# Designed miniproteins, single chains, continued (2): the designs that were tried, part 106

Each design is a single chain, and the fold is of that chain. pLDDT is the mean over its residues in the fold that is shown.

## One batch from the design tools (miniprotein)

Design m7678
Fold by ESMFold2-Fast:
Structure m7678 (fold): chain A 80 residues (1-80)
Amino acid sequence: SLAERVGEAVREMMLRAGLPESVAEEISERVRRLVEQGRYDEALSYVRSEVRKEISKINPSLSLLWAEEVVEAMREVLAK
């Protein structure tokens, strides 16, 4: 499904950014649920906010860059 593809793309990108597997899974699960409900704008804003927050705990200088990368990965899947 679309939600599964979005969740997978978001999860893989968060893992690449260095987020713990547990955090990546929690965020991707909520994103999948929002996409299942057709709440795409909420899912995008949620991903941007949560990824920025979590990366800022590890590497504040790259938090915006990684948030943008994860959001872009999600947008690419949604556009298909």
Scores: mean pLDDT 87

Design m7679
Fold by ESMFold2-Fast:
Parts: C-alpha cells; sequence; structure tokens
Structure m7679 (fold): chain A 65 residues (1-65)
C-alpha cells in the first residue's frame, strides 16, 4: 500500500536524522534495520516491520548522549 510506504519513508527519514550524530557503525546498523522494516512493510509483515523499528529505537536509545 502506497500510504504505508509513505509512512515508512517518513519514519526512515526521522530515524536517519536521529542517527546522524552517531558513529558510522551505529548509522549502518540503523540503516540495516530500517531497510528490513521497509522490506517487511512491502511483504505485508506488520510484526516483522514493528520488530525492526523496535531494534532501531533500542539502538538510538543506547547511543543517545
Amino acid sequence: NAARRATMDRVIALARKAAAGLSPEVQAQVDAYLEKARANVDAGDSAGATEALRQVSELLGRNAP
């Protein structure tokens, strides 16, 4: 669904902005989970998308100043 993809694109943009001040290694991990979340949305796997976004939130939280 295009609307779900548009929502995911906004989530990806916000998460990447939050990760921009972090190490390149953490940014790469965030990007990997965001791509997994997008792939799960495209496959219709809401549970998989939610779990991938949870991993992003955990990475951002652990690496917050």
Scores: mean pLDDT 80

Design m7680
Fold by ESMFold2-Fast:
Structure m7680 (fold): chain A 58 residues (1-58)
Amino acid sequence: SMAELKERLSKLSPRERAVLAQLAGLDSPDVSAIAEVLSKQPKENQERALEIARQLGA
């Protein structure tokens, strides 16, 4: 799960990762930090965050 999240996050653009960092309340778009925060969320919230990142960060 964590490894898959990191893989998916690494495939996103820097802008998309910045959106995810903001949603996670982080100061930087660090893939590992974003994955750690998201992995603690319900799956529905993880999927929603990824979708928002793709929409707003594209």
Scores: mean pLDDT 81

Design m7681
Fold by ESMFold2-Fast:
Structure m7681 (fold): chain A 95 residues (1-95)
Amino acid sequence: MSEMTEEMKEEAIKKLKEEIDKLIELIKEKKEPVPLSVIDIIELIAEYILNVPDEEKLAELREEVRRLAREAEEKKGLIPAEEAIKKLEEIKKKL
C-alpha cells in the first residue's frame, strides 16, 4: 500500500463526507431501497482511509469485509432508504 500523507488523508476524508452527503440527498429524493453492497463499500473506504497506516487492523478489516460479503452474497438484499441513510450518517460520524 502507498503511504498517505496527513494532507492527503484530510482531503480524502473531506471528499468522502461530501460524496456521502450527495448520496444521502439522492436517497431522500428517490425514496428507493439501496443495495447493501453500496453501504458496505463506503464503510470499507472509510475504514481504509482511517486505518491505512495500520497493516494489522487493515488485515482484520479485510477479513471482516470478506465475512460480510459472503453473508451479503447469500442474502443479496436491498435495505430500506431510511436504514441506508442512518448507516451512511453513522459512517460519516466515524470520519
Scores: mean pLDDT 70

Design m7682
Fold by ESMFold2-Fast:
Structure m7682 (fold): chain A 61 residues (1-61)
Amino acid sequence: MVERGKELFEKYFSSLFSEEWAARHLKSVEDIRANPLLGEIAAGLSDEELEAIIAYAKTIK
């Protein structure tokens, strides 16, 4: 799951957001979908894919 989350983050989010930013802000599917900047990117992704990205973001320390 973490490896998949990293791949998805690099594909969809890494051009716009740093890993440090992701660790602080990518905390739940609901919060991501409610965020006007993130929600548009996330509209093309499943809840499972967003959970994988969140799992990856939690490993960034």
Scores: mean pLDDT 77

Design m7683
Fold by ESMFold2-Fast:
Structure m7683 (fold): chain A 63 residues (1-63)
Amino acid sequence: SEKKKYELELMFELFRLTAEGTEQLLAARQAGKSEEELEAILEEFHKQATELKKQGEEKLKKL
């Protein structure tokens, strides 16, 4: 069904964001950035994930 197909695509997009966030955090940690700077990176990706989830839930309601 369209709903199941979209749910799978949404999961892949969330995994992609997680992978990107992890790469950025690891790079920042290796560069010796502060805990505050690492938290800022986490907040940035949390915001993107939250937006994606909201958009996904709204679309799923219409399917």
Scores: mean pLDDT 83

Design m7684
Fold by ESMFold2-Fast:
Structure m7684 (fold): chain A 75 residues (1-75)
Amino acid sequence: MGIGEIARKLLKLSEEELKRVLEAVLSPRQAERIMEEWERAKNSSSGDQLIELSMALGTLSEEERRRLAEALDKL
């Protein structure tokens, strides 16, 4: 799953669902950081939301992104 696809799926989640998914697969610090970026993206224009969140996800390791994609497929 590509970074843009992960970002698109995360933008469709509720805050509660997002927190559950992030805490399951990321460290507490990384989960908090991605939550903050998600909240910022949600306050941006629809066109900018995907780009901003994709850039944030690009800072994660390939393994962290893989685990996040797997967790999203279970929703």
Scores: mean pLDDT 82

Design m7685
Fold by ESMFold2-Fast:
Structure m7685 (fold): chain A 81 residues (1-81)
Amino acid sequence: SADEELAAWEARLAAATSKEEVLELVEQFAVGLYLRMSEEQRKQLEALMKQFMEEAETASFEELVALARRLVAEMLALRAA
């Protein structure tokens, strides 16, 4: 389920120690959702990912973790719509 997938992802995020690990976790989650999305939802997800990557460039590790959580919540809301 989406809740089980989110719980597993949150556990991996809690264990992450680098920005690279956080970015890999975000990419893995996004790819999993992308395969289950409509064409319109995919376009919106691509826009969310672009905004996230722009913000990630200047973010600290702690800021990036917060941005990743926000993005995943936005991606799940988009999938549920």
Scores: mean pLDDT 85

Design m7686
Fold by ESMFold2-Fast:
Structure m7686 (fold): chain A 74 residues (1-74)
Amino acid sequence: MEVSKEVKEKVFEKLDKDGDGTITPEEAREFARRAVAKLPNLTDEDKALFAILSSRTSTTITKEEVEKAEYVPS
């Protein structure tokens, strides 16, 4: 399933409160944890976030990387 670029942009904006164009994996994980606690089913926005978190890089995530990321269900 391909998560839309628009959904990925919305997720990025929610995590990047300062608009600096970067998100740390820790910030992404905290957001995902809160989303899971509220919703039993993952929305397209939550799926985009989990696709980013599955990178396992532990490095800062840029907006460009989010846009290029492909969500492949595994």
Scores: mean pLDDT 61

Design m7687
Fold by ESMFold2-Fast:
Structure m7687 (fold): chain A 80 residues (1-80)
Amino acid sequence: SPVEALKQLKEAIEKAKSVDEIIDMLERAADTFKEINPELAEFLRKLVEEVRQARAAGKPLEQIKKDVIEKLDEYIKKLE
């Protein structure tokens, strides 16, 4: 289920120790969904780009985690 996978992704991101871990998790999720849910894969790819821009802007890890989790929650609500 895309909803279950995104909920697991949220839990993993909450435990991430670096921005690079968040990017890796999001890219792996996008790759997993690229064939079965291209729209979700595109959403996750855009989220990776937002994380890269946030890091370049000097946002702290905890703020990046919060922003990513909020976007994932919004997407989950659209699927439910």
Scores: mean pLDDT 87

Design m7688
Fold by ESMFold2-Fast:
Structure m7688 (fold): chain A 91 residues (1-91)
Amino acid sequence: AEEQLEALEESIRVLREAGDEGSARVVENALRAAKRALENPSEENIFELEIAEGLLGIELGVAKIIGAPEEVIEALERALEAVNRLLASLK
């Protein structure tokens, strides 16, 4: 859990360093949803994290289509993996 939260925070740093504020905000939303679900694993909080996972998947797909820098794609892939691992631990 803590390792996955740290991975999300690292992804936000990498995305901001790359100047991709849009992708950074998507990961930041996922981090907030993950923290809420870990503090209170209610059906509502888990569902919000599942929505954040979907939004991360869309952001990653768009980044690949437009040929975003490799560091942006890798940061989004790591963020998505972290959310997938957190969801697996909550279900």
Scores: mean pLDDT 86

Design m7689
Fold by ESMFold2-Fast:
Structure m7689 (fold): chain A 97 residues (1-97)
Amino acid sequence: PTPAQIEQDIRDAMARMARSVTRLVSDETLEKIAKESGVTPQQVRDMLEIIGDELAKVALGEISRAQGKERVRAKTEELVGKEKAEKFFKVLDKLYS
């Protein structure tokens, strides 16, 4: 394999991992995030899916990191509102820092 092919294989693997993020979180952890963020467990799953999808697009080079961050903010804010979206990200930072 060429260096370019190895780089593409790594990007494809990272995109698959990003799309799988929701499956890496236990139901107990989802409930904890939901409670601390003031959202439902289903909304936590939906927000993690949004994050995973946009991170996958960034990993594949389809959008920039800045575009991915903006899309995540816009979509999560639309789903749960600004205050709850900000609280959700603070809870994630605390758990995975």
Scores: mean pLDDT 80

Design m7690
Fold by ESMFold2-Fast:
Structure m7690 (fold): chain A 82 residues (1-82)
Amino acid sequence: EEKIDEIVELFRELYQLTSPEELAEILRDLGFSPEIVEAVRAGDFEKALELLKEELKKNPEYVDIWLRGLRDALAEVRRRKA
């Protein structure tokens, strides 16, 4: 629950700091499903979040991997803007 909420918040922050194309590439590199990547590329953030939540419910083993990957990606994006 708490980890999923953190993933959602990291996803939201990345969406605010990057372009849809840049975020889609970050998510692809982190192993997110093609459906989530495509929703982000289309600029449909709400659909991307719903797909994300569905994927994590079906594959709980992805929670720690995606959480770590998103934390690293956000830190890198923030560092480039500082």
Scores: mean pLDDT 81

Design m7691
Fold by ESMFold2-Fast:
Structure m7691 (fold): chain A 69 residues (1-69)
Amino acid sequence: MTYEEAKRRAEEEIERLLVEMGLDPDTAKQAARTVVNYVDEKTKGKSDEERIAAYQATVDGLRAEAAAA
């Protein structure tokens, strides 16, 4: 998986999870974009492998919250 693919998949999954948790689609889209941009900035200069892992960890954390809600 490329870094760009991982970022796109994370944004899509976060948006989906937020909609499932009851956020409206526009708010969910904006929140997902904000989260992936934050992770992108935080991991700038790291290897693609570390950046992919950071996106996966972020999605996993939100998936756990969604499952608990």
Scores: mean pLDDT 81

Design m7692
Fold by ESMFold2-Fast:
Structure m7692 (fold): chain A 87 residues (1-87)
Amino acid sequence: MDEELKKRAEEFKKLPPEKQLGEFIKVVIEYRYNPEKLAKFLEYLGVSMQAVRDLQPQLGMRVPDLSGRINAAKLLGLSEEQIKKAL
């Protein structure tokens, strides 16, 4: 299981920025009920679990609103141009 999460994180890092935002939101939604898996994935990405907890109310079961997507993109360190391509 840990090797699968590590491989997914490495594949995520190879994605272009426009695909990274969509995949990140998908992963957070998929692992919303498995905080241990989410925490491991974030650890491999170098992202703080606390930062994701702050976004979690905006990343519910429905597609995140524009604000939630912008906040997720900022968490990933995307530039303004990269955010425009990812939205």
Scores: mean pLDDT 66

Design m7693
Fold by ESMFold2-Fast:
Structure m7693 (fold): chain A 57 residues (1-57)
Amino acid sequence: SSILEGIAAGDINAIMEFLRNFKPEDLDAVKAAVKNPELLLGMARLAEREDLVAYLE
């Protein structure tokens, strides 16, 4: 939950940490918490999570 709090606040480090440990079932909760979907997509690309990039496009 502390990671989701950081995501909701726009904490880039919290978003990156979550993306490294991401599970597909958590994606809808992350989308709801993130104020900028383009930021989430950009962070997924930086984390080299091609599965997430394909899902978010």
Scores: mean pLDDT 68

Design m7694
Fold by ESMFold2-Fast:
Structure m7694 (fold): chain A 99 residues (1-99)
Amino acid sequence: MTPEEYRELGEKIERALREHEEKILELTEKLLEIYKKNPEDTPETEKEIEELIEEYKKKGVSDDVIEVAFMLAASYVQTGSLEEALERLRELAERAREL
């Protein structure tokens, strides 16, 4: 990833969390429910995730918000804590701005 791409990603994360934190948290919780129900990486799990994304896009949720929700869900799987996952994303955004 170039320094410019990394900075743009950080700015995207910060803006999405600032403006759409509630929608990001809502989508993240639904993604985590799918992962808990289908812990194996199967075509059925991928289909449920795609259907969830399509539903949120139809509701007018931006691609940026959806992307940040996926990043938060992935961080939650690694940390086991939503608070720690949010802090990791904020730290990533802050570090990206310093590049």
Scores: mean pLDDT 77

Design m7695
Fold by ESMFold2-Fast:
Structure m7695 (fold): chain A 85 residues (1-85)
Amino acid sequence: SSKEKAEEIRKKNREWLEKHREEIKEKVKEELKKKGIEVSEEELEEALEMAEEILTEGKTVELPDEKYEEVLTIILRVAAKLYKE
């Protein structure tokens, strides 16, 4: 059914993100350093969780501030690039 296919795709995307979580995290850290954006490990983990919710559940996430918006944008870009490789 369409619901079963949607759940399978969501699960596959979540598993892919979990498998590549550390690689995404490291590449995001490099991009943030290049832009001079200071992010704690906690802030980065929160932004990664927000990105996962957007990519796997299609949820609208309210961002705490513009810093989180930029971090989230970098995460989504890095994840998209890795997924195409």
Scores: mean pLDDT 75

Design m7696
Fold by ESMFold2-Fast:
Structure m7696 (fold): chain A 69 residues (1-69)
Amino acid sequence: MEEVREAIERIRRETLALAKEKGLSVDEAIKLFVDRFRAWLDENGVPLTEEVRLLITKGARDLVDEIES
């Protein structure tokens, strides 16, 4: 779970930086974040459990808060 939490924070930061650089909408940023994190899960053989789904939801909310700040 520590690896999953580290990955979600990293992907969130990378997505935020890209969103600011390219002027992505909130919806585009959320989609990019979710797509990139799902790709990371697949590459690392991590199943999409209920706990992981909750981490995705939290990461998306944190991303929205950062974009709107």
Scores: mean pLDDT 82

Design m7697
Fold by ESMFold2-Fast:
Structure m7697 (fold): chain A 90 residues (1-90)
Amino acid sequence: SLNEILEKLKKLKEEIEKLKAKIESGPSEDEMMQIMKRLQEINLEVVDLVNEALAKSKNEEEIKKIEELYKEIKKKLDESAELINEQLEK
């Protein structure tokens, strides 16, 4: 259902925040590689879930909610990428 997809997206958003906290804590090189791999997996999963949610949407209000949540998730992914770049430049 659309609600189940939205709940999955919210859980992925929470996982990104936890990964951001790990990046900020100064992980080892191996841990950083694992974080980067997981963020790439999350990005692909988010795109698939957003496409599925849009296909299941029945009105403009549902579409807007999906787009707003995707925008929030994308912002967190972009912020994570910036943090990784900062850590790798050290």
Scores: mean pLDDT 86

Design m7698
Fold by ESMFold2-Fast:
Structure m7698 (fold): chain A 92 residues (1-92)
Amino acid sequence: SMSLKEAAEKLGLTDEEVEQIRKFLNESPAFAKLSPKHQTEVLRQLLQKVIEEKKHLMDVVAEFVEAVDNKDEEKLRELLPNISEETLKALL
């Protein structure tokens, strides 16, 4: 799979824009408690999902936040099909 940097570059996102998305995600307590490594894994997979499904970035981000807030494991697995069990468990 592609790195966070590669996914961001494919979407035309600057480093600052990626950090703005991370800040927005950190407004969710479940995301905010993740380690930086796990946050990077989630961000990488969300950006990859945007690329593969040709969706709007903020729609995918909003779906993720809703799924996390609702503890919707099925939706989280759909959005993040390659997520580690450790990271998924930390989000729930």
Scores: mean pLDDT 85

Design m7699
Fold by ESMFold2-Fast:
Structure m7699 (fold): chain A 90 residues (1-90)
Amino acid sequence: ARVRVVIRAESEEALEAALKTAERIAERFPGARVRVLEDGSIEVEAEVEDARKAALEILEELSKNPEITAAVALMVSEDEAVIGALARKR
C-alpha cells in the first residue's frame, strides 16, 4: 500500500526542522520520497505492507518534534482515506 504524510509548519525554522524529521523517517522506508510542496508543506510518500502501522509510526516520530504543528497521513489508492492525523493546539 502507498502512504502519503503531509506535514505543516508555521515558520521557515519549523519547516527546516520538519524537513529533517521527514528525511529521517524516509531513511526507514526503502524508496520513500520527501518533497516540499508549493504551499510550503512537506510530503513523505512510501510503499509499505501495512499502511495503518506505517502511518502510526510516522506520526509518532513527527509528534516528538514540537516544531511540527500538524500532519495528516493518507492511504493512497483507488479509495484515498485518512488513516491518522497529528495536530498541536496545546
Scores: mean pLDDT 72

Design m7700
Fold by ESMFold2-Fast:
Structure m7700 (fold): chain A 70 residues (1-70)
Amino acid sequence: SMEEEKKEAEELIKQVEEQARLAKELGNYGLSDILESAVEAAKTAVEEANRPGTAADIAKRALEFAKQKL
């Protein structure tokens, strides 16, 4: 359902925000900036465009990128 997709997107966005904070704490400001931009894009997709699937995809790709850099 759309409610389940929105909930999944919101949980994934929170995980990206956590990785952005970790990157900043480790002094990786470039990675933090990229992840914060992904959070903004994903929030826009779910909140303004009503596209929770797109938001989830943005967040998943951001998390995979963070995993490769941390």
Scores: mean pLDDT 87

Design m7701
Fold by ESMFold2-Fast:
Structure m7701 (fold): chain A 97 residues (1-97)
Amino acid sequence: SKEEILKKIKELLSEIPELSYYDLFPVLLRVAKEFGISGTSKVFSDEELIKIVNEVFGTNAKSLNEALLILKKKIEEEGEKAILRFAEAVAERIEKE
């Protein structure tokens, strides 16, 4: 299931020529819906997104705004590698719902 979710995310992301931070959440939300997970679920809550960013990047963000700024900076710094690491952690949460 996690592998199938990740495969779908990677397929959709590969269709975007100049992949950026702004493309990430629309793709994640679309894939989540295809696997029966609402965009209003626990997976996409402020608390869970902060937790995912901190776990993936080894940070200690205390607000959603801080977590999203870290994610954006990591994507600017590491490109697709940062996007895929974050997407994998989200896919794991989608599977566990």
Scores: mean pLDDT 85

Design m7702
Fold by ESMFold2-Fast:
Structure m7702 (fold): chain A 99 residues (1-99)
Amino acid sequence: PPVTTPLTPEQQERLEELLERARELAKRLDELEEKLKGKELSPELKEKLKKAQTLIIAALLLLAAAATGDPRAEEDLEAAEELIKEAEKLIKEIEEKFK
């Protein structure tokens, strides 16, 4: 079978930037979960944590798909960026509550 067409240099740079941002968010989420160990969390806060985790996982899956040179690489990169922005907002909101 033919090799999948690789990303353009611009798409590759964007992919690497978004992967770095997603990894940093995953680290921040892990640090929050560690700080919140043994604390009683409101249902709203638990839901925000789960949503942030889901957004990061979804973004990483889209970035992985883009990395394989799928025909929707540009769309997947755009979708991943929006999910990363939403996760950043949620994580910041949670961090501000536990400063």
Scores: mean pLDDT 80

Design m7703
Fold by ESMFold2-Fast:
Structure m7703 (fold): chain A 85 residues (1-85)
Amino acid sequence: MSEIEKKIREFAEKEREKLMAEVPPDLQARVDALVDGAIDDAIRRTKGKSLEEALKAVQEALEEVRRIVDEYRATGRLRGFVRPA
């Protein structure tokens, strides 16, 4: 693992912990899977880019997961992850 990828994953894990603290117990496994997919996609598509671009991509992906959780709280419906453009 590169030093850059290590820093990206450390940032992502810290943000994951904050997000998961707000997730209902019955959704934790499903949301954790969404977070795993979102982080891996962000890292994969920013491979060879700057650390700043990679951190931004991870943050945008986790903001999308947070919106999904917020929508569930408002509507009782859990939608799938949609990759930011």
Scores: mean pLDDT 76

Design m7704
Fold by ESMFold2-Fast:
Structure m7704 (fold): chain A 84 residues (1-84)
Amino acid sequence: GSKLTPEEIQKIGQALREAARKLGFSDKILALDSGNLIVAVKMEAAVEGEDMAKRLARLTVQEYSKLMDITPLQAKAIELSILP
């Protein structure tokens, strides 16, 4: 959701990039800016199937929690924002 602070948006982008890297997404995708990265990784995860999309969301939450102290509700909100 676009009601996050600029710092939270930046950290989510960093977490998503690291999650995508761990899932074997290409260096071409990983080199994109945060906006284009989010679109590209969600589209590619959707093409690979629901399991990949769910793994991307879970790993993004895990990487984000390393950067920010988050509640279980915040973790679920981030997961849902990454799913297609």
Scores: mean pLDDT 73

Design m7705
Fold by ESMFold2-Fast:
Formats: C-alpha cells, structure tokens, sequence
Structure m7705 (fold): chain A 78 residues (1-78)
C-alpha cells in the first residue's frame, strides 16, 4: 500500500501503478477488479512488456477468461 503511494509520488508509469493495484486486488480475491485494472493499464500502454507479462502470469495462475480477453484485445491494438 505505501509502495503504491511512493511510485505515484516519483512519477512512475501510470500503467505500472495500475499493475500494482491489480496485484492488490488479486491478493484480496477480487479477480474482476484486477482484470479491469489490467485492461486500463493495457489501454494506456498496450506494448508494455511488464503489464503484458503480469496479465499473462495471472491468467496462467487463475485461468480467468476475462484476463485472457483483455490480453487478446491488447495484442490486437499492439
């Protein structure tokens, strides 16, 4: 939680900030919120390897089709 505030204060990438929020949502069991956060991050930077790798990693862990759709949509835009 403090790390999210730190990244925002040092002008870290907004996509990176959203990825950390998605990790928090997944830790809390909120897969739908995490998927929406990944979608926002990929809409900002669809070619960001960190965002894509994080989304693909969590798709492999969860098997959630919402995350898969978001990855496929981002790859079409890239």
Amino acid sequence: EKELELLKSINASEADYLVLKAYQALREGNIKEAAELFKKALDIDPKNINVLSAAEYFYRLTGDEEIKKIIEEAKKKA
Scores: mean pLDDT 70

Design m7706
Fold by ESMFold2-Fast:
Structure m7706 (fold): chain A 77 residues (1-77)
Amino acid sequence: ELTEEERRVLDQWFGALDLDGDGTITKEELKEWLSKLGAVTDEQVDRVLAYYDLDGDGTITREEFEARFRAEREKLK
């Protein structure tokens, strides 16, 4: 389970990626964010999206983002 502090950090991170404020991260929003770090291809965006898109719906919900973060953290235990 995520702590209150971890949820705040994830809220900040998700908010930075959720450019439209619709509560999901689309491929387009992810591409826009990644392009600020350098030139990206659709294939590179698809790889990052696939990593977080746990149900395969083509978007990253806050729940999926938290679930992936939680899963990575739990792997260290």
Scores: mean pLDDT 68

Design m7707
Fold by ESMFold2-Fast:
Structure m7707 (fold): chain A 85 residues (1-85)
Amino acid sequence: DLAAAVEAGGLLRVVLPPDATAAVDALARALAAGLSPEEILAVLRAAGALELSVVRTDAERAAFLAEARALQAAGEAKAFLWEPE
């Protein structure tokens, strides 16, 4: 599952709506509360995340970063990679 893959060292690919202030605020609160990857994923889903997936290879990471730049430049989404502490 996504939480297990992130715990195993995968990066979480997150795509949020372009005006996702509520989703970003919910994520910030979840991180400050010290929630587990499973709980953070639940917060992101509840907050309206458009896409959640795991990036495992350098090719997948490069492809996602190019897509994220294009989406952000077009104002279509806020996209980032989440790396657990």
Scores: mean pLDDT 71

Design m7708
Fold by ESMFold2-Fast:
Structure m7708 (fold): chain A 81 residues (1-81)
Amino acid sequence: SMLDEALAALRRLAHAALAAGDEALVAQISEFSKTASDEDLLAFVERARAAGLLDRRLLSPADSAQLRELIAEVRAAQAAR
């Protein structure tokens, strides 16, 4: 399913964050995967895909910053509902 693919993408991003030594980002991705709606998970993954982040094996500092911004934006949109 699209949701299973999205969860697989989140696992890949968490592994890429872990490889970069960004334990705080790993925790943020894990929390987001558990607390976000299916719609918000899909929206996040689509935005991460468009930014080229899903093909990263190791996140640069800029990639990590962009992922944090995407999580914050999706959470802000969720809170505004």
Scores: mean pLDDT 84

Design m7709
Fold by ESMFold2-Fast:
Structure m7709 (fold): chain A 71 residues (1-71)
Amino acid sequence: KEKAINALSRAVKALLDAGKEDEALQTAQQGGKLINAGDYVSAIELAYQAAENAGDKEVAEWARKQLEEIR
């Protein structure tokens, strides 16, 4: 839960910083739905893809690491 919220927040911020406002809003909305459904893995995966689209390698790598740590 907490990892998914943090990953999504970082990815949305990265998209906003990249000037991709529409993608940031879509990512926040879709990620929120996944978190509410308890699908934290899909939420982190969405955050990873969003960070890659933003070109933020640090956020993308961090989110990828979170996915690898989910057992």
Scores: mean pLDDT 78

Design m7710
Fold by ESMFold2-Fast:
Structure m7710 (fold): chain A 87 residues (1-87)
Amino acid sequence: NLENELEAAEKTVEQLVKMGKYDTFATAIYLLAKRAVRELEAQGRFDAAEEVRRLAEEAIEAAKNKDAESALKYFKELLRLVREELS
């Protein structure tokens, strides 16, 4: 069930930021975005795929700056888009 998988991922990724594990957070976002982009492109949803890439880049950049609020904001926007486009 995709929704249960995304809910579990959201909780895990939020915990990584709370624990100060920004490198692990960035890796998790990169892998999630790579999978979502691949699936969206396979469905011909190229505009949504580009938006996923943009949100992932913003979340990863915020994580590099240890900006927890911005990192979580862009991550939640990314999850919302993935849920909306792939559900």
Scores: mean pLDDT 83

Design m7711
Fold by ESMFold2-Fast:
Structure m7711 (fold): chain A 87 residues (1-87)
Amino acid sequence: MVPSLKQLQEEADKFEAEAQKVLSTPNPDPQEVMKIIEQGNKLRQQILEAIKVSDDDTKKKLLELGQKVLDTITKLNQYMLDLSLKA
């Protein structure tokens, strides 16, 4: 079943909070960061499925939410890459 906009917003807020926590950690557990990236990817897929069945107003909000989630996933991937290069 496709999640509601409210449910996806709540999941996105939780994802962003967890992402900001690891991004502010000087030596995070790589497994924890990867788990958060996986959560973000799953959330992004749910947002894309919700867009297919939503009205125009809801689609606009979901597109903005999906972009925000993608931007955060990109930051987490960059952070992981930077950590791997610094040893």
Scores: mean pLDDT 82

Design m7712
Fold by ESMFold2-Fast:
Structure m7712 (fold): chain A 61 residues (1-61)
Amino acid sequence: SEQEQQEAQEALKQLMEHFQTSVEKLAKIKPEKIQEVLKALFAKDFSVTTVLQALQKLKQE
């Protein structure tokens, strides 16, 4: 439904704000790696899972 889609968009917006703080901290360490996370966020096939996997990859290093 349209209402469910609007709620999903708001949830994604809040999620982006919360993890942006973490991304800023990581950007001071490896800025080039942060670009991979940003590309995942703005990809045509955007998904929360893809973003989380990219963030986890940065932590593994």
Scores: mean pLDDT 64

